# Designs tried in a protein design run: designed miniproteins, single chains. Part 36

Each design is a single chain, and the fold is of that chain. pLDDT is the mean over its residues in the fold that is shown.

## One batch from the design tools (miniprotein)

Design m1308
Fold by ESMFold2-Fast:
Structure m1308 (fold): chain A 55 residues (1-55)
Amino acid sequence: PVDPALIERGRELIKQGRELIKKGDAEKDIQLINRGIGLVLRGIGLLFEGGSTEA
């Protein structure tokens, strides 16, 4: 079954991760960039768990 709440949470994590990557790049903070990448990957996982089959 599709779970819209998981899909929205996944999108929110992807957005937060992208902002951390941008901040880390501006600050030259590799650890912050890696944290952002982790959030993006988790967000993608939540999109698929929520039933997203986006082409």
Scores: mean pLDDT 81

Design m1309
Fold by ESMFold2-Fast:
Structure m1309 (fold): chain A 68 residues (1-68)
Amino acid sequence: PTLPAAIPVPKQEVIEEAVKLAKENPSITNEELAEKIRELLEKLGEPELSDEQLLAWAENAKAEAERE
């Protein structure tokens, strides 16, 4: 899975939590995982990402979880 260079990179801890959630819930949808990433960004005071950017990161996190 490859993300466009233009997509903002969330904090490492947000990425790690997203991958962990995908590992714990292999059946989680990209939309559900994107919503969890949005909640984490909001909690940490990080800039809001678009739905497209959240879905891209959710897809990446699921692919990373599936590799392990």
Scores: mean pLDDT 74

Design m1310
Fold by ESMFold2-Fast:
Structure m1310 (fold): chain A 70 residues (1-70)
Amino acid sequence: SEAEKYLELGKEYLKKGKPLLAAGYFSQAAALDPSLAAEAYRGMAEAMRKLGREASAEGMLERARAAAAA
């Protein structure tokens, strides 16, 4: 699916050291497919940490936990 492609792009750009681009792709994946939201929010948390945004990373992990519980 398109959402799965965005999730993969997010992971790829994290590996390439482009966390801001990665966060954008993870956000699109979560918006397109709620079943991928937990994994996408975990990816966004990693991207936020690489950007030095620890509070934002914690917020993304909370969203991931909530999505996994739904």
Scores: mean pLDDT 86

Design m1311
Fold by ESMFold2-Fast:
Parts: sequence; structure tokens; C-alpha cells
Structure m1311 (fold): chain A 81 residues (1-81)
Amino acid sequence: EKKELLEEGKKYYQEGLRYFSLGDYQKAIEYFERAAELFLKAGDYENTSQAYRHLGKAYEKLGDYEKAAEAYKKAEELAKK
């Protein structure tokens, strides 16, 4: 249950990092969003926060500074839990 959600979230997060390193920021965003959903459902606020930080970085690379700021804000809020 929670363990399966964490393992699935880690796989999506790792694929997001792979696409980010390849410069495919749009796919990186899709994978980091899915990772964040899975980590949040598992109650893993630390990994959810990390996924949102990478979402922010990917949005910055696309020039979407408003969405980047929102992602960083969510990461900071989750890190307080």
C-alpha cells in the first residue's frame, strides 16, 4: 500500500530526473507531477517537497517563472511538515 506508492513515486521521480538531464523539461514536469502525487498520497512530505523543487527548476528552464514560484512555494510548505 504505502510502500508500493513510495516505490512507484521513486520510479517516476527518477524518470523525471532523466528527462530533465536530457533537456526534455516538458516530460520532466509530467514525471515530477506524478511522483509528487504518489509521494503525497503515501504521506511522504520530504520526497513530495523534493519533487516540487524539481518541478520549479523545470518550469524555470521553460521560462514559466510564475509556475516555478508556485512549485517552490509548495515545496517549502511541505518541508515544514
Scores: mean pLDDT 88

Design m1312
Fold by ESMFold2-Fast:
Structure m1312 (fold): chain A 78 residues (1-78)
Amino acid sequence: SSAEAFDTRTAQGAFYAGLAYYAEGNYEKAVEYLEKAVALDPSSPLTPQALRYRAEALEKLGKHEEAEKDRARAEELE
């Protein structure tokens, strides 16, 4: 994949990497990269979406409380 899409050193790249891992069913890696996307640019327009996708991945891992916190944070930012 291109550096623009999957350069995990950028918020956008980390976001799309997280989505790719989610699509593959690798929920642990999805959480890791979506968290990285939020950490790299918390004020990004992608941050609410990253938090929502991270919440979905956390639910797949049985981490329902963490998922609820991410959804609440995403709602506050929208």
Scores: mean pLDDT 82

Design m1313
Fold by ESMFold2-Fast:
Structure m1313 (fold): chain A 58 residues (1-58)
Amino acid sequence: SPKEKLEILYLFLETVKGSEEYLANDPRVKEEIRKENEESAKILEKKIEELKKEIESL
């Protein structure tokens, strides 16, 4: 269901945001990798908002 999918996306977002903290503090990580992780978080946040709107429309 859309609600179950929303919960799964929240778990993925928590994982990505946790990685962002790690990547930000490692001086060996290239800026490109940090930007890719940030972009992944933004994509997940957008998908979460889209599903929230779908659930509200039901």
Scores: mean pLDDT 74

Design m1314
Fold by ESMFold2-Fast:
Structure m1314 (fold): chain A 68 residues (1-68)
Amino acid sequence: SEEIRQEIAKLREELAKNPDDVELGARLVELTLLAQGYPRELAEEVRRRALEEGDAFRAGVEFYLELL
């Protein structure tokens, strides 16, 4: 979806300014997974782990973004 891609671009810019913002990182990964057709269950699990793991989640986000 064009709309989802636009939101992803905005979130990436915001996360670049606030790299430690776990909530922004979680939203970005969640929307990116959904935009690529990954299961909603996976997207929701990633979001949940982001909110719980903090720094550990940051490594996971970096890993995921490298796949794109």
Scores: mean pLDDT 70

Design m1315
Fold by ESMFold2-Fast:
Structure m1315 (fold): chain A 84 residues (1-84)
Amino acid sequence: AEEELAKLLIEIIEAVKKGDLEKAEELAERLAELAAEVAAKEFPDIDEEALRKEILERLKKLIEKLSKLSEEELEKMIKATKER
């Protein structure tokens, strides 16, 4: 589950690096759904739908910030996310 979340985050950063913001947003929706599902299974008192929306909004803000970074900074983020 965490490994799948990390993979989706890397794919979002790679999409932003390529200038494909539409793909980055699609991947963010998938990441938000998966993250909310995983959290709701671990913490049954969590509102999964509310958490999904909150994560998606944070990811959209992250995509906006990432779009302002250089390719070198984005590559550093990809490497940091792949690291143990």
Scores: mean pLDDT 80

Design m1316
Fold by ESMFold2-Fast:
Structure m1316 (fold): chain A 78 residues (1-78)
Amino acid sequence: VEEIIESIEDPEIREAAEKVAERARKAGLDDAEIEAIVRHVARVGEKEGPEAALKAGEEAIRTSALSPEEQAALAAAR
């Protein structure tokens, strides 16, 4: 995940990817899901800019994230 973020040349797109990765980790997604989301964010950012990248990342997290009940159970187990 970190290597993909570091490979992003545009600093604004890199910041968007970092924010999305942090939110995905807090949502309880695993490293493979976070990596897929970050790659998607980087591609959208290169084509449509950092704001579009952030929105795409947030949407991907919502579709891939655990249910609210599963997220609460995961947080309690930590």
Scores: mean pLDDT 72

Design m1317
Fold by ESMFold2-Fast:
Structure m1317 (fold): chain A 58 residues (1-58)
Amino acid sequence: KPPYLSEKEAKEFGKELKELEEKYKNGAFDEETYKEELEKLRKKYGVPDDYYEKYAKD
């Protein structure tokens, strides 16, 4: 869990992230658009782009 997100915000972030993934898998987004939407979503919730790279190095 990102330390600066509330439990509600973390759940909402996860739901929106899943929705973007579904749009990408359904062909509504190409890879470049998907990456741009992910960056917008991270900025919306204040999640740094390197957060998961530092805390979940998978």
Scores: mean pLDDT 68

Design m1318
Fold by ESMFold2-Fast:
Structure m1318 (fold): chain A 63 residues (1-63)
Amino acid sequence: DAEKYYKEGVALAREGKLEQAEEYFKTAIELDPEYKNAWNNLGSLLLSLGRDEEAREYFEKAR
């Protein structure tokens, strides 16, 4: 269930567990590539980590 992994990723990000949040968002995308909220949140997470080029790719797919 992509939504479950997405929600857990959001919770992990709130706790500052950014690497775990990234993994959960990636799993949500793997389960449902059309889950645009996961693409957007992963992009925002990567941007906050200074990984701008990766963030741009995820935002493009989130459109």
Scores: mean pLDDT 83

Design m1319
Fold by ESMFold2-Fast:
Structure m1319 (fold): chain A 83 residues (1-83)
Amino acid sequence: GPFAPLSEEEAAAARAAASAALASPDPQVRNDTGRALIYALSYLERIEDPEEKERAMDQLIAALVALGFDFEAARAALDRELA
């Protein structure tokens, strides 16, 4: 189905939950969370409205960078997934 953007409160809660999971002592939890974030970014790249797509992707990328996620690795994974 089409992407439904999160509210500011929902986005903040999601970032906090992802940050906590990425800081988990369990490597499996950290890995699974990173993968889920990559798939979320891939899904956002499929938005047909260019304005909404740019805004949503910018917000997600900023959140990933703030969490210490490797943006270059994330982009490379997306390019492979979308090719």
Scores: mean pLDDT 61

Design m1320
Fold by ESMFold2-Fast:
Structure m1320 (fold): chain A 97 residues (1-97)
Amino acid sequence: VTVTQSPKSVTVPAGGTVTLTSKASGPGIVALVWQRQLPDGSEPQVVGVHFGKTEGTLTLSNLTPADTAVYYSVALLEGKSLDEGVWGEGTTVTVTS
């Protein structure tokens, strides 16, 4: 299984909108899950789920500097937990004040 994310990084001003894209390939994919990893080292937070899809977009609107994070797309596999899924390389989103 392979997960490709675009863009690799993006910088956007506060109040802006950004769209992230993910595409997964391979057998046994049951969902694509978007997770936000904050720079404070807290647990990743689920911010989007696409059941039965191998392609997805995440649109982030009305952004604030608190939304600065790495956004991962994770391919959830049949019979596996999310932490056993296949993670994309991530998109680094930087929101300027």
Scores: mean pLDDT 81

Design m1321
Fold by ESMFold2-Fast:
Structure m1321 (fold): chain A 83 residues (1-83)
Amino acid sequence: DAKKYLEEGVKLFSEGKLEEAIEKFEKAIELDPNYAEAYLNLGRVLAVKGELEKAIEYYEKAIELDPNNEVAKEELERVKETL
């Protein structure tokens, strides 16, 4: 299910396996296109890779889907400060 792919992606991300983490988050989004947490984590991986503009787009999508996510808003602000 979508949550299982999210959890696998988070584990891979914590291990520095960025490309494999992206694949898992993309699978989570394929199964649940409204999965705010999957978009948030995809934004995080892209920010770590230095793809800041793309990271911002995914953070904005996560906030659009879950406007009460304070963590996503804080992380978006930090990424914007690095541009």
Scores: mean pLDDT 87

Design m1322
Fold by ESMFold2-Fast:
Structure m1322 (fold): chain A 85 residues (1-85)
Amino acid sequence: MVEEARREVEEAIEELEKLSPEAAELFRESARALEEGDFRKGAVLGTAGVLVAVGDGIDNPSKEEELRKAAMRVLEALDRLAEAL
């Protein structure tokens, strides 16, 4: 259901925001683009979110694994949202 997918996205982004606020913002823009039907813009913004999370992990190696897991969780939630729309 769309409402469940939206909740999963927001919860995943909230966890990522604790580690990388910039990556979380890019993923929020990705989710908005997907809801607007702009799949290409959603994919580009999602990719940018991953790259920012990777960069933050390079700057903070002790958080790298948590950042990778959080970003992956957001991507999985966004994929479910796209399928539910």
Scores: mean pLDDT 83

Design m1323
Fold by ESMFold2-Fast:
Structure m1323 (fold): chain A 50 residues (1-50)
Amino acid sequence: AQPNGVKFSPQEQQELRERILQLEKNGDLDSAELHRAVALSSGADPESLQ
């Protein structure tokens, strides 16, 4: 199916990236991966999430 445009602004991409990095820093790798997967399925740029 065609994606319906990007759902995330640059600011929202940055916020998602910071959340994922915080989870990884806390050792919560499973939650970090889940957040990344949900963001990617919603149209987030993987390079912006890291």
Scores: mean pLDDT 70

Design m1324
Fold by ESMFold2-Fast:
Structure m1324 (fold): chain A 68 residues (1-68)
Amino acid sequence: SKKEEILKNIKEAIEQLVKDPTLSREEIYRAADFAVDVLGKQYGLSPEEVEELREEARKYIDELLAKK
């Protein structure tokens, strides 16, 4: 599905961002939120799907940062 492809791309970007020691959690959240907004509009996702992607992205960020 388009939503799954977008989530995969966002997760790959998040993995690169969390490896940067100069970025704060809030900066990573903002970058992920921006990517969700851009890709959501580009792929014509519903507002509900966009919110689900934001939640999934933030959960993934929190999970990866908890391992540090």
Scores: mean pLDDT 83

Design m1325
Fold by ESMFold2-Fast:
Structure m1325 (fold): chain A 93 residues (1-93)
Amino acid sequence: PLDKEDGEALREAALKAIEEGNLHGALGLMVVLSTSEGEDSPLVAEVYTAFGKADFEAGNYEDAIHWYEKAVKIDPDNEEAKKNLEKAKEKLK
């Protein structure tokens, strides 16, 4: 099992990779994070929200919805993920 510092470091590395457009690297880091922290971890929810934002910005609204729905499932009170999920759904209408 990862310690708390390793989980935070993996989350930061995944978010940085997404910001830099390295989505393949970010996916690998997210898999390690979700395996170590659990798929219901708030750290994993943050990475899902970041993937959703990246896909939304690229015009991949269906993929953005998929990621935001995963984030909202973990953290139903995440207003950013909920708001962005609604925006992505609007784009497909």
Scores: mean pLDDT 79

Design m1326
Fold by ESMFold2-Fast:
Structure m1326 (fold): chain A 70 residues (1-70)
Amino acid sequence: MVADTEAVAAELSKRYGIEVVVYPSAKDAPLPGSDELLVAFSRPATRQDIETAVRAAKAAGKKKLHLISP
């Protein structure tokens, strides 16, 4: 459910200090820049999936996470 995924992403974005943007499909997502990470899920992302991706982006020194969750 995209709305639930967006709410979780917004919460974790605030908590970890990294911008998180959620897209329903790959065609809606831009190509990631050098300070950005793109993570694509083949299924709706869980809270744990989103937190793992945010933590990975933070650890890699990225400022923005593009998350594809159908």
Scores: mean pLDDT 79

Design m1327
Fold by ESMFold2-Fast:
Structure m1327 (fold): chain A 80 residues (1-80)
Amino acid sequence: SPVREKLLELIEKAEEAVKAKDYDKAIELLQEAAKLAYEKLPEEFDEISLKLTQAYQALKDKDYEKALKILEELKEYIEK
């Protein structure tokens, strides 16, 4: 699915931004991912939104290890 491929791309870019310590960029990418999921994957939005919100909260708490783990779990979910 082109939508799933775009969502995975946004999550991977968010992971790269976290690793680069560009946390503002990571947050922007998570917001873009949430908007895409809301508009194009409404049946899966609740699960995707929950993981995106958890990753956002981990970034705000400066728990970058937890944020990366949640984003990896989200990627595995989208690839199913």
Scores: mean pLDDT 88

Design m1329
Fold by ESMFold2-Fast:
Structure m1329 (fold): chain A 75 residues (1-75)
Amino acid sequence: ELRERTLELLQKAIEKYPELADHLQRLSALLPEMTEEERQRVIRVLEDLLNAKTPKEKQAAIEALRRLVEEMEAR
């Protein structure tokens, strides 16, 4: 299910980017209230973060994740 996939990606992201643990925990807390469309957006952002290879790609993915968490909390 989409929820299981999101939790799997969140766990992998915390392992790869421990500096993002706060943002990833905050995102995890929002999961029960997310729509399917919102969960798909989260999955894309987390996949981009995990697939980032260059310093520029990693920076862009980190910024995208932080922005996503801020947007989801502000609604």
Scores: mean pLDDT 81

Design m1330
Fold by ESMFold2-Fast:
Structure m1330 (fold): chain A 79 residues (1-79)
Amino acid sequence: GSLAEADELYKKGIEYMKNGDYQKAADYFEKAARHYEEAGQLNKAAGMYYLASVAYDKAGNTEKAEELRKKAEELIGKS
């Protein structure tokens, strides 16, 4: 189901982070975030958007990093 898919995407994101593939890590964390968000798991979705933000920042994509950080803050009620 959607949550099992989100968990698998999260694991892939962690693997890419460990390998220094920050852009791939960001993509997988963002995909995981969308699955958690669709499932109503807003705190988990916020965590994934935050991890994607960190990964994009490490990849040099500061604009996308800031966008996803704000998205994470919105989901936890801190805008």
Scores: mean pLDDT 86

Design m1331
Fold by ESMFold2-Fast:
Structure m1331 (fold): chain A 68 residues (1-68)
Amino acid sequence: MMSFEEQLETVTRTAQGMVDAGVPPEVVMETVSAMIKRLGASPEEAEEIMKRVREVLQSRGLPVPPPP
């Protein structure tokens, strides 16, 4: 089982790589959501990871999809 810190870093790195490869923000968020479910993160952990990913998108000047 991955620690929260490992989950956060892994998902953040994946999101950064996808953004750098030109993947649309909507697809990045979909992929991240699937990864979070696969990793078994709690709802609170999932929210924190999604928040960090939105920050990655914002730092690249990309549109951030609205929260669900």
Scores: mean pLDDT 76

Design m1332
Fold by ESMFold2-Fast:
Structure m1332 (fold): chain A 84 residues (1-84)
Amino acid sequence: MKEATVTVTVSADPAAARAAAGAAVRAAGKALGIPQEEIEALEPLAAEAALELIRELGAPSLTLTISLKADDEGKLVAAGLRPA
C-alpha cells in the first residue's frame, strides 16, 4: 500500500478553499498514480471537508494535512483530512 501526504493552508473562502484543497489532492493523487477521474472526484469533496472543519473551529483559515492511500494497483483505498 502506498501513501502520500500534503500539508496545505485553506481559507474560509469557498473559491480559495477549492483551489488549495484541489491542488493538494492532485499532488497526492499523482504521486500515488491514482487515475485522473478519481482525483477530479476527490477535489470538491476535500474542499467541502476543509470548509466544514474551518466552520467547526471558527477560524478564517486552517493548515490541514491531506492523506491519500492507494493499493499496489493505484486504486484509492483511503482519504483523510485533519488539522496539521
Scores: mean pLDDT 81

Design m1333
Fold by ESMFold2-Fast:
Structure m1333 (fold): chain A 70 residues (1-70)
Amino acid sequence: MLSPEETREALLKVRELLREGKVEEALKLLREILENVDNEALRESIEYLIKLIEEGKVEEAVELLDRTLG
């Protein structure tokens, strides 16, 4: 299971990948995070991020990450 700190660091990497246009790498990392988190609210947030990215709403996904991460 990922610690809160490890989860935050991984989500920061996802945000950077999305900003660089590395959408496929960001999706793979999000799925890896999802496999390693037990917090239900966090799992739902990650699932929603994956959905936004798969629907091509990359800018909305980045905005959601910016609100979550600061």
Scores: mean pLDDT 82

Design m1334
Fold by ESMFold2-Fast:
Structure m1334 (fold): chain A 72 residues (1-72)
Amino acid sequence: AAAAIIADNAAAIAASAAAIAAATGADAAAALALLTAILANVAAKTGGDKAKATAAFMAAVALLTALLSQDA
């Protein structure tokens, strides 16, 4: 289920939200909500496959981090 995948990745989501907030000046809570929504959507599309959902989520976070780093 999406909730289980979110719980399994809670530390990574929190760290990513903090990094996005620090880089962009955005609200960390808003970043956390956005990342949680993305992971929930990915989990739904993968039929609850934790490995596929985690891999897709991490790839998306890596791409976002690379885009933010290019602006610096």
Scores: mean pLDDT 66

Design m1335
Fold by ESMFold2-Fast:
Structure m1335 (fold): chain A 83 residues (1-83)
Amino acid sequence: EARKLAEELRELAREAAKLGLPAVAEGLYSLADLVEQHPNDAKVLAWVARQLRKLAEMLRSKGHDELAERLEELAARLEELAA
C-alpha cells in the first residue's frame, strides 16, 4: 500500500541519482517521505500524484521517457489509493 509506494519512490530516486539527476532524486525522496507520513490522507496522496505527473512531463521533455513512464505508473497507483 502507501509504504510500498514510498519504497518504490525511493528506488526511483536512486535511479534518478544514477542518471545524474540529483534534484529529481531529492524531490522523489521528499515525496516518498510525504506518502509514508500520510498513508491515509487522500489530499496528500493526490497532491503527490500530481507532482509526479508534472515531474514526468518535465522528464519526457528532456528525453528521460523510461523514468517518466515509471513515475506516471506510480502516480496512477497513488490516485487509486487516494480514491
Scores: mean pLDDT 86

Design m1336
Fold by ESMFold2-Fast:
Structure m1336 (fold): chain A 86 residues (1-86)
Amino acid sequence: KKFSPEELLKEAEELEKKAEELLKEAEELEEEAARLEAEHPDDPEALAEARRLRFEAERLEGLAGIYRGRAKYFKEKAEKLKEEAK
């Protein structure tokens, strides 16, 4: 199975878009966690929820990193195929 450079770039673009969406979700979770910590600094339940949100944000950031890594790989492979075709 061989992809054209254009197909590889499209796959990379889709992976980058997914990574961006995950990072946006992570940012929203971090903002909510910060809000809970600021508004309820002495509430153990609110602080536990804030910690849960930060943990979820970290997980989403990790997944986004994986998608970005794959996108970079596909971009580099597409560039190599373009060089070989010239």
Scores: mean pLDDT 83

Design m1337
Fold by ESMFold2-Fast:
Structure m1337 (fold): chain A 58 residues (1-58)
Amino acid sequence: GDIKKAEELFNKAKEEVKKGNIDEAKKLFNEAVDLLLKAGDIDKANKLADEFMELLVK
């Protein structure tokens, strides 16, 4: 379902951050959040946003 796809996209976004591909990571992250919002899982969308912001702090 959309939740599982969002988790897969977020995992790819985290891998791209580790590689230094920040633009690709942001695209994957935005797709993951969009899927969670469409599924109505606002709490998980907010949690992913917080985790992603922490990963961007160098």
Scores: mean pLDDT 83

Design m1338
Fold by ESMFold2-Fast:
Structure m1338 (fold): chain A 100 residues (1-100)
Amino acid sequence: SPEELLAEMEKEIERMKNASLEEQIDIVKRMLDKALSLEDPEERLRLVTRLVGMIVQLLNEGKITKEQAIEILKAMADYAESKGEEEIVRILNLVIKYLE
């Protein structure tokens, strides 16, 4: 369910604080895959937006570097593009551009 996935995302984001960049990318790709597997396109967009917000919050709290945040978001954009999620790719690229 979307609510269960949100709870899982919050738990996995906490794990990212002490993870390597490779582990952070793996965590984010797994969460993104689960979000993009939802039938409702509005729920897919909502959960991806929440995931992006959590990553930006980690950056704002100094828990990850700007460089790490950009690489994580680029990995998300590449994965979303591989799934044909054009609108989500556009949103991710806007966030990347804002952070650069």
Scores: mean pLDDT 86

Design m1339
Fold by ESMFold2-Fast:
Structure m1339 (fold): chain A 69 residues (1-69)
Amino acid sequence: SLEEEIRRALVALGVPPEVAERVARLAVEAIRHPERATQLLEEIRKLLRDAGLSDDQIRAAFGVILAAA
């Protein structure tokens, strides 16, 4: 599934598995509901930041999400 593809790519970038699962679900929701994308992408950024990811890792994670859309 798209969610599983995003999750695996995020784990490969160093995102903790639990955070990657939640981020992948929010990313798929943003793709399905573009009207909510701004809110959902901000929630994703906060989750990645709170998990201790660097700015470079967060940028790479958003690259994965954008490529999946």
Scores: mean pLDDT 86

Design m1341
Fold by ESMFold2-Fast:
Parts: sequence; structure tokens; C-alpha cells
Structure m1341 (fold): chain A 70 residues (1-70)
Amino acid sequence: MEEKIKKLIEEAIEAAKKGDAEKVREMARQAEEYGASKSVIQAMLALADAVEKGDELLKEIGIAELRKIA
């Protein structure tokens, strides 16, 4: 279970680097289905919002925080 969540976090980070906020949100939804904690899901959704807004600094911060979890 945790290995699947880690993979989804890694895919969300790669999608964020490509500017794909929709893909980050899809990965967050799948992580929730696999039983990821609310804090992990909120971090992924915050990253998606940063990508959608084009906030490069918040995007880099979100990626760094998710890398600590993965």
C-alpha cells in the first residue's frame, strides 16, 4: 500500500515539473483511494494549485515537501 502511494507521489512531482496540475490532482485522488493520509493528499492538492497558478516558488516548496514523504 505505502509503495503504491510513494509511486503516486513521485508521478505527481513529475507532472508538476511538466506544469500538469490536472495530473497532480488525479494522482492525489488515486493516493486517497490507496489510503494516503489527509496531510499527504492536502500536500499534493496544494502542489496542484501552485502549478495551476504558475507559482514557481510554491511549486518548488511543494515538490521538496513531497520528496520528504516519498
Scores: mean pLDDT 83

Design m1342
Fold by ESMFold2-Fast:
Structure m1342 (fold): chain A 60 residues (1-60)
Amino acid sequence: DKRLLEEARRLVREADEAFEKGDYDTAIELLRRAAEIAGRVDPYRSTLYRMRVGSYESAR
């Protein structure tokens, strides 16, 4: 579903913005939601988002 992938991309953008502001918990939560949504239609993209969650968790 194209709409789910577009919503996931929006959440990733918001997560990146939160991370840049130093709001790591919000960034990680938004990115996890993006991974869950993306996983329903694109397991590869979901995996990439989950890898970014790990990077954000390591940064805090």
Scores: mean pLDDT 81

Design m1343
Fold by ESMFold2-Fast:
Structure m1343 (fold): chain A 63 residues (1-63)
Amino acid sequence: MLEERARLAREAALRAGLSEEDAEFAGQLAKAGYSLDGIRDALSQRVSEEKARRVVELMRELL
């Protein structure tokens, strides 16, 4: 379950236009059990709030 969630987070981040490094970070947050709001908040420190929001929107669509 957490491995699948990490894969979806990484895929969503790549589709949102994040770098592979930031996509791996998103996957690590998902694997560590971060909520969607937690992932968005953490990503917004590294990318724009707009991109962080897009990542979690795509994650919701893929779940």
Scores: mean pLDDT 82

